# Designed miniproteins, single chains, continued (5): the designs that were tried, part 34

Each design is a single chain, and the fold is of that chain. pLDDT is the mean over its residues in the fold that is shown.

## One batch from the design tools (miniprotein)

Design m17153
Fold by ESMFold2-Fast:
Structure m17153 (fold): chain A 90 residues (1-90)
Amino acid sequence: SKEEVRELFREVLKSLTKQQLIDFLKKAIEAEKDVNPELSKLYQEALEALKNGDEDKVIEIFEKIVDYLAEKHGLERLKVARALKDVLLQ
């Protein structure tokens, strides 16, 4: 399960430009800032890791985002990961 989530985000990162991911993360930070501050903080940490070129850390933080959302909504981790992938690839 955890390894499948990690591999899914490795493939997502290969499919996106760095600018597309930066734009997504900035919008996500703003959208969650007042509604879900913990999630906003995770997106901010992902943006910082991306700016530092630390791809492994970006993937680790996306795992934490999936864990957070799965717990909050009572959903399976892979279902959350697929939903987040679909949003990222739009």
Scores: mean pLDDT 85

Design m17154
Fold by ESMFold2-Fast:
Structure m17154 (fold): chain A 95 residues (1-95)
Amino acid sequence: SISDKIKEITEKALREVREVAEGRLSEEQIEFLETLVRNAIGLAVRFGATTAIRRARDMLDVLKQDLTPEQQRVLDEVLRIIEKAAEEVQKILDS
């Protein structure tokens, strides 16, 4: 089902975020990013990938202001994960 495919995309994105952030961000920061990923996928379902990606980028850009260059690179990787997940959601909904 469409719901099952979206769940698979969400679970994969959450695993990828944890993999890139482990050892580089705190557990609290990782949990916040996981919440951001879930919210971005929800926005992609309701409003499409472009809106979801724009809002995720804006929020991550604010967060980068208080982070080290190494941690900022993790947020760039998280944005790529969100972009891919949002685009996959849109492809499923457009089919």
Scores: mean pLDDT 89

Design m17155
Fold by ESMFold2-Fast:
Structure m17155 (fold): chain A 66 residues (1-66)
Amino acid sequence: SASEAARRAAAERLHAVAEENRDASLDEQVAKMQAVADEALAEDPHISAAEVSRSSRGLHAVITVR
């Protein structure tokens, strides 16, 4: 579906930016991932929410679609 494709594309973009910035500080990684998540939410009408968080296990991103 278009929604599943949108979620997959957003997840791939978040994975790519995390990989590009893996040697950066954790704060910089969060900021860059959040910027990409916000951009995906703004650009794709099938995305209803994009949330980036961190825990003791690392960075976590959740993309919710319509």
Scores: mean pLDDT 80

Design m17156
Fold by ESMFold2-Fast:
Structure m17156 (fold): chain A 74 residues (1-74)
Amino acid sequence: IPEYIEAIRYLLDGDVEKALEYFKKAYKKDPSIFISENLSEEEIEEKLKEAEEYLKKGDVEKAVEILMEIIAGL
C-alpha cells in the first residue's frame, strides 16, 4: 500500500507527524498489513493512539519507538 511506504519514508526523514498520519491512512485502507503473530488489530490501533499522544506531549522519541514496534511486528 503506497500510504504504508510513505509513512516509513516520513519516519526515516524525521517527520514523525506525517509518518503517523500515513500509518493511520494505511491502517484505514487495510489493517491486515499491520497484523502479525505478535500484533492484533486492536493492539495496532492502541499503538497508533499511544504514538499520537506521545507526539502531543512532545515526546517524539517515544512516538518513534512505538511506530518502529508496529513496523517490526512487535
Scores: mean pLDDT 80

Design m17157
Fold by ESMFold2-Fast:
Parts: structure tokens; sequence; C-alpha cells
Structure m17157 (fold): chain A 68 residues (1-68)
């Protein structure tokens, strides 16, 4: 699915960038999608992210988006 492709791209990108760079791209991506779709993408990334520091960043972005 298109969502699975976006999740795979984010996981691949995560392996090549710092936590700060990951945060910035996730905030930008969240602005490009309806809130419900962005939350679903972030949740799928959390489930598959193996780097604990990067997973924490994704969880923080998801929480911020949920509180908006």
Amino acid sequence: SKMDQVVEMLLHFSETVSPEQLRNILLWLSSQYPKEEALEILERVIEREKNPEHREVVEEVKKQLEEE
C-alpha cells in the first residue's frame, strides 16, 4: 500500500540521519497528511523502528500531533 511505502521510506531514512533530522522530517510529513493518516504512519514506524533513540523521537512527534 502507499502507507507501507511511506513507512519503509521513513525507516530507511531513519538509518541514515540523526534523531534531530528525523524529528524535522516527521514534523514536515505530519503537516502533509490528514491527522488520522499521519498518526497511523507514525504508529507503524514506532512498531518497526529498532533504534531506541529514534523510536523515542517518533513517539514524541506522535504525542505532539495527538495533543493538537
Scores: mean pLDDT 85

Design m17158
Fold by ESMFold2-Fast:
Structure m17158 (fold): chain A 109 residues (1-109)
Amino acid sequence: SYRQQAQREADELSRLASQAASLMSPAKSQQIEQSRQQLLQSVDNISDPQSSLSQVGDSSNELGNSMVEGYRELREQDPAVSEQVARLLSQSSKSGSNLISYLKQLEQQ
């Protein structure tokens, strides 16, 4: 069930990213949506845990970086909205960490 746990964490990370993107500029929202789709696809294609760990890790990091960049842009333009995104980033960091942890457990099996 580590695969199912990884899928649930990826789905949660995707949901949080979508919520954060809805508060950002159209360009940043599109970038986050692209990274989100890449993450979900990498998790769905888990056939070899070792190769999948690298692919999901890279996709998760790219999504996280895009969200942080969007937060920095918002912090300067709308501090109140950026506070909402900061909360979503905190939750996303936890989900991303859990996702990688479950994939490492799957690799060790």
Scores: mean pLDDT 81

Design m17159
Fold by ESMFold2-Fast:
Structure m17159 (fold): chain A 92 residues (1-92)
Amino acid sequence: MSKEELEKKIQEYDAGIINLEDELKENETNKLLIELAKAYLKRGEAYYQLGEYEKARQDYEKALELLSKVPESDAEAQELKERAEKKLKEIE
């Protein structure tokens, strides 16, 4: 993606994150925790591609925090945790 396309995607992810965080405040479900973590991972990846490593790190850490609330029996959440941990190692 071009820099302009990445910046537009980040704006879309910002809106999605705000909406999901509002939903999570009203009803905290494992599904919403997973969806919000995915949104943070996508925004973090876009920040990483822009060279915004500190913002990328913060988003990956936030994804891990959200996923830590999901039961270990959830395979999708465990896969997302491994992805976030791998991404953090790439920027530390």
Scores: mean pLDDT 85

Design m17160
Fold by ESMFold2-Fast:
Structure m17160 (fold): chain A 58 residues (1-58)
Amino acid sequence: MDDLRAAIVDIRDRFNAGQITNAQLQQRIDDIRNDPRLDAAQQRAAVAGFQTLLDLHR
């Protein structure tokens, strides 16, 4: 749980810093949607957060 939260925060911060492209963030969303190690609530929360970031930068 904590490691997943740390990874999500890192991806978000790197995207906001311009270190991750829109295409790379979209790939992370797709990876999260298809990761069987994550529960449905974790997948939905992470996807919603990253999708919002993409929509703001379109």
Scores: mean pLDDT 73

Design m17161
Fold by ESMFold2-Fast:
Structure m17161 (fold): chain A 69 residues (1-69)
Amino acid sequence: SVIVLKDVPVKDLLAALEKALGRPLSEREKQALQTFLDALELADDTRLNVRVELPVVDSERPLQGVSFA
């Protein structure tokens, strides 16, 4: 399945992803996301479009196909 988030501030991105997934992010997923955002040096008020692709056969697998714009 595919989850699309539009016009999400960087500071709210984690909460928006958890809401869209219907589950909390793991510590590994949170750390990976934070490392990626830190590498981009984005301000916390920067607004992103996010697309997340999930495997159809195993919903417990790590997030795959995440892109930002």
Scores: mean pLDDT 68

Design m17162
Fold by ESMFold2-Fast:
Structure m17162 (fold): chain A 86 residues (1-86)
Amino acid sequence: MADQLQQQIQQHLAQAAQYAREAGLEDVAQQVENSAPTIQGLQEIKKRLEEILESMMVDPAKREAVEKALKHVQQALKLAQQLQKL
C-alpha cells in the first residue's frame, strides 16, 4: 500500500512537471522534479502555482497548463498526507 501510494505520488509529480514546462515554467518543473515529495514541499509548490495562475489568468493556453499542474500537485499532496498517516 505505501509503495503504491509513493508510485502514484511520483506519477502525479511527473505530470505536474510536464504541465509546468508546457506553461513555460521550467524553474517550477525543476523544483517538482528535484525536491523530495514532502507535505511542506508540495504545499510550497501548490502556493507558487496558485500565485502564477492569478498572474496568468489573461492567457487561456498558459492558464489551462498551470491549472493541470496545480491539480496534479494537489493530488500528490493528498496522497502524501495519506502516506504520512500510515
Scores: mean pLDDT 79

Design m17163
Fold by ESMFold2-Fast:
Structure m17163 (fold): chain A 60 residues (1-60)
Amino acid sequence: MSEEVELAIEIADSMPASAYPAFLAYVERELALTPEDDEETRANLRAVVAYLREKVAALP
């Protein structure tokens, strides 16, 4: 993973679980606003989205 993805995961792991849905929504919006031709940024954002979706799915 890129350093940016690793940093985003570290930030997510440091925040309370109640913040995960809002953070996921933010990252999904950033992905939607990223140009289709920026494959590296889109791939990095997709990795963060996948991680956060797994975290949100694990919430009680």
Scores: mean pLDDT 77

Design m17164
Fold by ESMFold2-Fast:
Structure m17164 (fold): chain A 98 residues (1-98)
Amino acid sequence: SNAEKLKELLEEARRLLEEQLRNGPTVEGLLRIAELLKKAYELSKELDEEVKKLVEQAGDYVMAALTYALAGRLDLAREHLAKALEKVEEAIKKVEEL
């Protein structure tokens, strides 16, 4: 189902966010996460407004982290990725209730 596909995309995004926080943010890693969250956002539009908002917020934090990573400001990138991870985890919990 679309809910199962959304959950799989969000769980992969969570895994990659945890990896980026553990190993340090990379531009390549952040772009992969942004692509996953873009796909999750498109699916969430058809499923649930609250999940859609959480995914959008996660994407905004990842894009902020990418901007900081490109500027060499890895500590600020990490702070924004931690916030993105919180939003992805909240979205996963909401999808599990659908």
Scores: mean pLDDT 91

Design m17165
Fold by ESMFold2-Fast:
Structure m17165 (fold): chain A 67 residues (1-67)
Amino acid sequence: SFSQEQVAQLISKETGLSLEGALEVINMIRVKKASDEEVIKFLMEKYGLSRKLAQGIIDGIKTLLGL
């Protein structure tokens, strides 16, 4: 299984999201149990990402972490 740091690095490399941003999203999903809509809104508002890219990041994180 991938560590959170390894997943964050892969997401950062693939999407251009900062490593800090990728780690924050992983924390939102795993620790805070945020909904997909909450994470999408966060990525759009803080990082200026499209809804499609934000959903792709969520899907990638869940797949890599086995969620």
Scores: mean pLDDT 87

Design m17166
Fold by ESMFold2-Fast:
Structure m17166 (fold): chain A 97 residues (1-97)
Amino acid sequence: SLLEKAREKFEEALRLAKEALENPSREKQLRAARLLIEGIKLLIEAAKPNPPKEAYRLLEEAKRVLEIVERTGGSKEAARQLIEIAERGLELLKELE
């Protein structure tokens, strides 16, 4: 299902973001951000016709973090934001099940 694919992407993004917080890695933060964007888009599609407004906010936040990591090479703050977005995405998935 789309929700299961979204969960897999959020879980992988969370793993990568946590690793990048412990051991700084621009590549892991970029990959986590891209996975979050993909997962949120899948969640929005699965929740149609009435996707939760929070899903669109998370999508905007994930896109902003991606831009920051691309420009700055990443940071512990960016890694923390990616962790929070992934955890909030997983919470939204539970509400849709």
Scores: mean pLDDT 89

Design m17167
Fold by ESMFold2-Fast:
Structure m17167 (fold): chain A 67 residues (1-67)
Amino acid sequence: ASQEEIDDEVNVALVEIIAAIALKTPDPELQREAMERARKLADSIPNPKAQEEARKIVEDAEARLKA
């Protein structure tokens, strides 16, 4: 695996962790900040497949927060 591949995998994992924090927190401010950071991180991933995976994680978390 190249450094770029490792970085993409790490960034997807970080998006998962940040989204999970947003889903667990009762604080609306922390929830908003975590979701904003997750979206920015997902959008910054240069690999299209990894970016799509990260974006789906964010979309799922946003849908769950709206329910």
Scores: mean pLDDT 81

Design m17168
Fold by ESMFold2-Fast:
Structure m17168 (fold): chain A 105 residues (1-105)
Amino acid sequence: SMEEEIENMKEGLLEATSDEADKERLLERLKESKSPLEKLFALTVEHAEIAGLDGEAQVELMEKTIKYLERLGIKIPEEVKEKLLELARKGDMEGALELVKKYVE
């Protein structure tokens, strides 16, 4: 389920970092998230930050996120997908996911 995927991602990220500031930021972002989709977005941003992903790795993470949303029945226009991948390549994963929120609300 999405809830199980979210919990697994959370646990994996908390284990992946020894930086207390990273852990606190991740937990605070999850606390502010009100829906499973918002939690997934928060975890995706934190994954990119904690893992120190380069532009290509951030694009791959964004492509996986887009495919997951499409499997949930969320339709994202192709022009928007192009903008999301551009933002991910520039390292603006947070900005990319804020843009996605406009199409999933």
Scores: mean pLDDT 78

Design m17169
Fold by ESMFold2-Fast:
Structure m17169 (fold): chain A 79 residues (1-79)
Amino acid sequence: MEKEARERYKEYKEIKRNNPTKLVGEVLRLIGELIDLELKGGEPAEIERVQHEIEALTLVIKDSSEKDVIEELKKALEL
């Protein structure tokens, strides 16, 4: 739901403000969770929840003018 994505967006915005490097770890965690749920046939509600988390995090990254966050994300995804 839009309300959940909006609340998570605010939380990730605060994390970005205080510890930008932590966002990279959150991206890897959520991608891993989504892959695991899809491979194991996870419950639709859990898949939707993870998708909303990814949506909120993606909005924070997209709205970022900070090159460091984007560069660290690229490096983490190539690990």
Scores: mean pLDDT 68

Design m17170
Fold by ESMFold2-Fast:
Structure m17170 (fold): chain A 75 residues (1-75)
Amino acid sequence: SPISPESREAARISAFVLIIALETEDGEELSVRQIAELLGISQGTASRYLKRMEAEGLVKHDKETGKYQLTSKKK
């Protein structure tokens, strides 16, 4: 049975944010390729999730370099 797509996407995005945060330095910029390799997924899948994460304010996209950076949310 289909689980809510929103709940599934939220869980996946949370896992990806955590993995990126644990494996990268604060302020580090990664290409789609580097993120795909880090997460063990295809570049197409990584690009899809990164666009969603950017829309939710979880990552910043540098349009000059094409790289993505986690938004620093230090509590």
Scores: mean pLDDT 76

Design m17171
Fold by ESMFold2-Fast:
Structure m17171 (fold): chain A 65 residues (1-65)
Amino acid sequence: MKETLKAHLARLIEAGTGMSEAAFELAKALIEKDTVDALSHAASVVGMSEGPDAAQKAELLALLK
């Protein structure tokens, strides 16, 4: 389950062009929790934004490994 959510998150992150600092920090904290509920919430946060910029993208993807 977590692996499927992490793959979904990675796709959402890769599609983005920029997100607010607040949304980025929230997504980062949720990914760091590494629970099914937190990863699901992170997918909602990322999916409702324009997506992360290149620097934010690299940082979030590193956390998903």
Scores: mean pLDDT 74

Design m17172
Fold by ESMFold2-Fast:
Structure m17172 (fold): chain A 73 residues (1-73)
Amino acid sequence: SSELIEKLQEANVLSNTSPDSEGYFLVAQLYAMAIASDDPEYRELADKLMENNTPEIKEEARKKIAEFQAKVG
C-alpha cells in the first residue's frame, strides 16, 4: 500500500517533468487503479509500462484504464 502510493507519486512527478508526459500519466493512473481495486494486474501493467515504454503497452494501458473507468462510473 505505502509502496504503491510512493510509485503513484513518482509517476505523477514524472508526468509533469518528463518529455513522455502521457506515458507517465498512464503509469500513474494504473497505480491509482491498483490502490483502489487491490488488483495486482494493474500494478504489474504499470511496472511493465514504466520499464518498457512501447506503443503496444501504452495501448494495453489505455484499454485497461477505459474498462476500469466504465466499471466505477
Scores: mean pLDDT 81

Design m17173
Fold by ESMFold2-Fast:
Structure m17173 (fold): chain A 100 residues (1-100)
Amino acid sequence: MEKEKKELLEKLEKLEKMAEGNAELFGTPEEELEKIKALIDKLREAVEKGASLEEVIELIKELGKEYGLPESVIEGMINILTGEGSIEGTANKLVLIGYL
């Protein structure tokens, strides 16, 4: 639990940095970047309060839809947190900006 919490927080920090990098490199709309950051802040708060990985994934799906984020961005965030595929490289960055 404590190790899992730390790993989730580190993944959320990496996700936020990837979203910021994508905005600079690929011209992600400022509104979309602000929504992604707001979602990550809510996820970070939930993890600090003891939320599991499963609860974090559920929050991404619920809040992502509420904020109007593309489904590709929502799935990209989930894949980064679950460790499915490479969390580095162009493919994950393209998913985060909704290009894929």
Scores: mean pLDDT 69

Design m17174
Fold by ESMFold2-Fast:
Structure m17174 (fold): chain A 71 residues (1-71)
Amino acid sequence: MTPEQEEIARRVAEELGVPFGLAAAAVEMLVAGVPKDEVVRGLVLAGLPEETARRLVELAERELKEAGIEP
């Protein structure tokens, strides 16, 4: 990840109280062009509640867009 992507992952992890590694994985998948619903599924398989996984993906997508990075 770039330093900017790491900063986004850290902010999203802090906002939702989730492990940094899961937020970082979500950011990497979104930047790689993985569909949003597949990213949510991956996070649920990693042990996040579905609602938390959806919120994480939505916040990460928003932060990436604000930073000028296409999710």
Scores: mean pLDDT 82

Design m17175
Fold by ESMFold2-Fast:
Structure m17175 (fold): chain A 86 residues (1-86)
Amino acid sequence: SAKEKFEELAKKIEELLEELEEAIRRGAPREELERIIRELSELVEEASPYVAELADDEEVAKRVRELVERAQRLVAEYLGVEAPRR
């Protein structure tokens, strides 16, 4: 079902966000961080049609909001490390 496929992709996205957070924390090379961000972007694109299909499901909407907020915070942290404002 669309919901099962969404949950599988959401789990992969969550795991990749955990990997990104760990990589940022240990000061991984930019190339590694860019790889993780690219994979995350690809999973988000893959999940997009299922999110659209499940637009009326509030639990799915809440899950998407939580994942997007987490991803935005981590990307902001990465950008802050690369180009800190002095």
Scores: mean pLDDT 79

Design m17176
Fold by ESMFold2-Fast:
Structure m17176 (fold): chain A 105 residues (1-105)
Amino acid sequence: SAALEAVDEAIERIKELRKEAEERGDSLAVTTLDSAIDSLERARELLKQGDLEGALLEVEIALGVVRIALGVAKLIGDEGSVRILEEAIELLDRALAAIRAELAK
């Protein structure tokens, strides 16, 4: 399904962003992206079970956590963290849109 493909893409690309954050010593981004990956892994399993509403909630939780961390990164002026977290939000928004499109069927 398009939703499952979007969630899988988000997991793979956020894992790359997490690796970049780890190489930078960015503990805020690493911890935040670990939480987002865990939520996306749960969303993936829920999608495999046909639970679109549960999957949507897990992606929304991940978005909330990343947005809070983005606010912190902006407050402390960490431009590298801001970029990484903004890219993660874009990936999560794409996954959310794909799940919402499946729900509209």
Scores: mean pLDDT 90

Design m17177
Fold by ESMFold2-Fast:
Structure m17177 (fold): chain A 92 residues (1-92)
Amino acid sequence: MKALPLLSDEELAAFEKREAEARAQAERDGLTGEYRLAQTIVNIHKAIRNKDVERAKEELARLRALARELGVPEEKIDALVESYELTLEKVL
């Protein structure tokens, strides 16, 4: 399994702009769960970049809970969380 690369400053800024648009769209469509998941992914990338282990772990737990609520298969949730954990270990 391969560690996920960290987002660049430009990629994070693009995610923040997309996040604002995604929130507005999710509110219109009643897809607040998907918006919360996208926000959590952005927060994971920020925590890993800042080497904030506690925040990264908290956001990864939130990712797992939200993805499970949205019906994402456990095997895909586990693979995604493990990939972010490997990226966090690589940055530390």
Scores: mean pLDDT 75

Design m17178
Fold by ESMFold2-Fast:
Structure m17178 (fold): chain A 88 residues (1-88)
Amino acid sequence: SRLAELEAEIERQLARLREQAREAGVAEEEIEEIAEKLRLQREAAVYLELHGDEEKIKEAEEIAENGTEEEALEFLKKLVEERKKLLE
């Protein structure tokens, strides 16, 4: 399914990020913080892609780019929660 393909892609991206960052000498705790933010961002993007709402995708990108880090993280968490409810 498309959902399984997108989830597999997220896991591949996270695995590559962890490997490359570790080889570059980034601290493990910093790698996990980066991985968590990337996971949250990608899972939110998956939800928006499957939902077909390009305007929400643009809004999420705008908040992530111009909002505070805390505001962006909260918005992404909300999208991930909406995805879980949609899949129920």
Scores: mean pLDDT 71

Design m17179
Fold by ESMFold2-Fast:
Structure m17179 (fold): chain A 71 residues (1-71)
Amino acid sequence: SPEGLRRRVEELEAEAEKVLSDPNATIRDLEFLIRRAETLAELAKRHNDPEAVERAQRIIDKLREALEKLK
């Protein structure tokens, strides 16, 4: 449902902020969240929800940026 999709986006945004602010966050933690965000973006595209797609993509971009810095 659109409401369920929005809740998942909000929950994932909160989890991403926690991981990004955690100095002990691992590459594995970032990769796991990226996969979840990618799945959510695909679901949002299927539901034709551009706001959810954009929000999921922002999560992916931030997590990928952090992942590159850990290499």
Scores: mean pLDDT 85

Design m17180
Fold by ESMFold2-Fast:
Structure m17180 (fold): chain A 96 residues (1-96)
Amino acid sequence: PEAEVLELLRRWFEALAQVSQEEIFKELAERLAAARTVQEAADILKEFIDETDDPALLATLLNMMELLRERIPDLPPAIQETIDHVEAKVDKLVKV
């Protein structure tokens, strides 16, 4: 159910912000709280990934989203694409 996935994403990123203590993740969690659909949440995440060039922050995000994928095997394609997008960017930044 899309609404349940969206609520879980909001709570998951709120937890990430609390655990990481990174202000940028607190801002991301606030942006995600305003999302009305899973697609809007995916778009917000993709924009964050595109705006962020810190490989450590992106690796933290990737690890958290991989855990989410393991816990919810039937994630919407938009969220799966977002995980692939952050993985590709982390790989690129580590090599350059």
Scores: mean pLDDT 79

Design m17181
Fold by ESMFold2-Fast:
Structure m17181 (fold): chain A 81 residues (1-81)
Amino acid sequence: MLQLTSPNTYSVGQTVTLTGSGAPDGAGVVLRDSNDNPVATALVKDGKFSITFTFTTAGTYYLVAYYAGKQISNKLQITVT
């Protein structure tokens, strides 16, 4: 099962790194917000993936990872100040 691990608080302009596992090697993983907008993508390598992006606007974000159109992670809450 895919798990997202990350601190839940960040600053505007800070690089965010989310890591996960449980998708096949070479799989494309899409990270989506609560409005189903794609935020970032990554490829799985050696059973793991790492997604990096930055927030440009302060707020509370709810992120979920998807593979092949299916939800494969828990909902991750991130607060940006």
Scores: mean pLDDT 76

Design m17182
Fold by ESMFold2-Fast:
Structure m17182 (fold): chain A 88 residues (1-88)
Amino acid sequence: AEEQIKELEKKFLGKLEELVKLLSKAGQSRIAYQLMVDLSKAKSLEEKVEAARKAVEEADLSPETREKAERLIEEGEKLAKEKKKVEE
């Protein structure tokens, strides 16, 4: 259980790191920085997912980049839900 929880958390944080890098590469450096700040203050994976969704909603992204960002958030949300099930 503990090993599975740590692995899920590591994968989840990796998805959010990819999202921050994607936003920065898309010229949305201010939004990427704000997301890093919000992620550092978030107490749960669910709060981190909400911060990521807010960042993508506020960012001015091409349709292709937005699709990639939404996919990273969806993958992160699935990992957060899986971790919660293991913890219950």
Scores: mean pLDDT 83

Design m17183
Fold by ESMFold2-Fast:
Structure m17183 (fold): chain A 69 residues (1-69)
Amino acid sequence: MLTEEQQKSAIEALKKDPGSGNLASALHDALKHGASKEFAEELVKLAEEYGKSGTTQRLAEELKKKYGL
């Protein structure tokens, strides 16, 4: 499971640059390692707002399905 520090760092990075690939990386890490439901919800919202690639959209859909969002 991702630590609270890892989750917080990911969100802060996304707030500074959501287009730099940080979003796709955060979504992938949440799927691979597990995350809190709150973090998963925030990542899905960010992906809906800033997600410009099919990869980001697909990862967000998988995360939503995994966490029942």
Scores: mean pLDDT 77

Design m17184
Fold by ESMFold2-Fast:
Structure m17184 (fold): chain A 109 residues (1-109)
Amino acid sequence: AAEEFARELAARGYRVVVLLGDGEVDIALFEEVEGELRWVGAGRGGVEGAFEDLLAEAERVRNDPRAPLEALRAGDERTLRNSEAGGRALVAAAPALEADPAARVVIVR
């Protein structure tokens, strides 16, 4: 379930925002770096595949924080689509995040 995968990412030190849709999820992933939240990944797709792809992307960003921006500049359609999905998840989760800024997992249905 999306809740189980989100908890696994949170256990790895990430903050996870999920928007559940019809057969797909939009996900935004953050890491706390030097007291600030940093965007480290976004995903879209079926629940299991989206979370697996997102974990791989988060590890890539840890090694090269500029990689997502460079991919967007190069016109990488997958990176653009995933970033848009993460934005949708954040907008949907904004009221919950304002109410509990310490929440590590936010799931919007």
Scores: mean pLDDT 73

Design m17185
Fold by ESMFold2-Fast:
Structure m17185 (fold): chain A 55 residues (1-55)
Amino acid sequence: MSDEELEKLKTEGVKKAVYDFPFIRLLDENGNLIKVLSFSSEEEGRKEAEKINTL
């Protein structure tokens, strides 16, 4: 996932990412599900979830 895509997710109101391979669940500040991302790599998905949580 690119830095531009990460910034877009924050603009969409994403505050938290929950890693649950092969998915990442993107939540708003109230814990509501906004979007689900799918990854074929456990390592890649975990890194992307960590990036979202640190922004």
Scores: mean pLDDT 76

Design m17186
Fold by ESMFold2-Fast:
Structure m17186 (fold): chain A 77 residues (1-77)
Amino acid sequence: MEERKKKLKEIGEKFVEKARELGPNLATMVEGMVEAALEDPEKFRELAEQGLEASRRMGPEAQKLFEEAVKEIEKVL
């Protein structure tokens, strides 16, 4: 349990830093998704779906980053 939480926080920190370079909105979406993954798998799924849709409007780099973040979180869950 503790190891998974630590890994999720590490993934979150890494992807939030990368997302912040592309824009504050993307960084906020990644932060919310990671927080949800720590507490509620259904909320994580909802935020992942919303974030993937929103990131498409931000451009291909933002979409790719968000897709990678979702995949890395899913591997730990």
Scores: mean pLDDT 81

Design m17187
Fold by ESMFold2-Fast:
Structure m17187 (fold): chain A 76 residues (1-76)
Amino acid sequence: MKLSRSEAAGVTARSGRRLGVPTTESLKMAREVLESLPEEVSAEEAIKVATDKLVELGVPEDEARRVATETVRDLL
């Protein structure tokens, strides 16, 4: 399944919010995702990018991946 760049950025922001990341930081991560991705991405790539951004903020990789995966499934 394909996601738009905007949908992938939304996954990052929503995943951050689910983990208690402040709104300003979640939006900053979403903007970085929006600027780094092609127009269409796979669900797997969206999960990976959201996971990587959350890990950069100190979220454990397993927790970040779980929340990003759940967020993508909620969009589909």
Scores: mean pLDDT 82

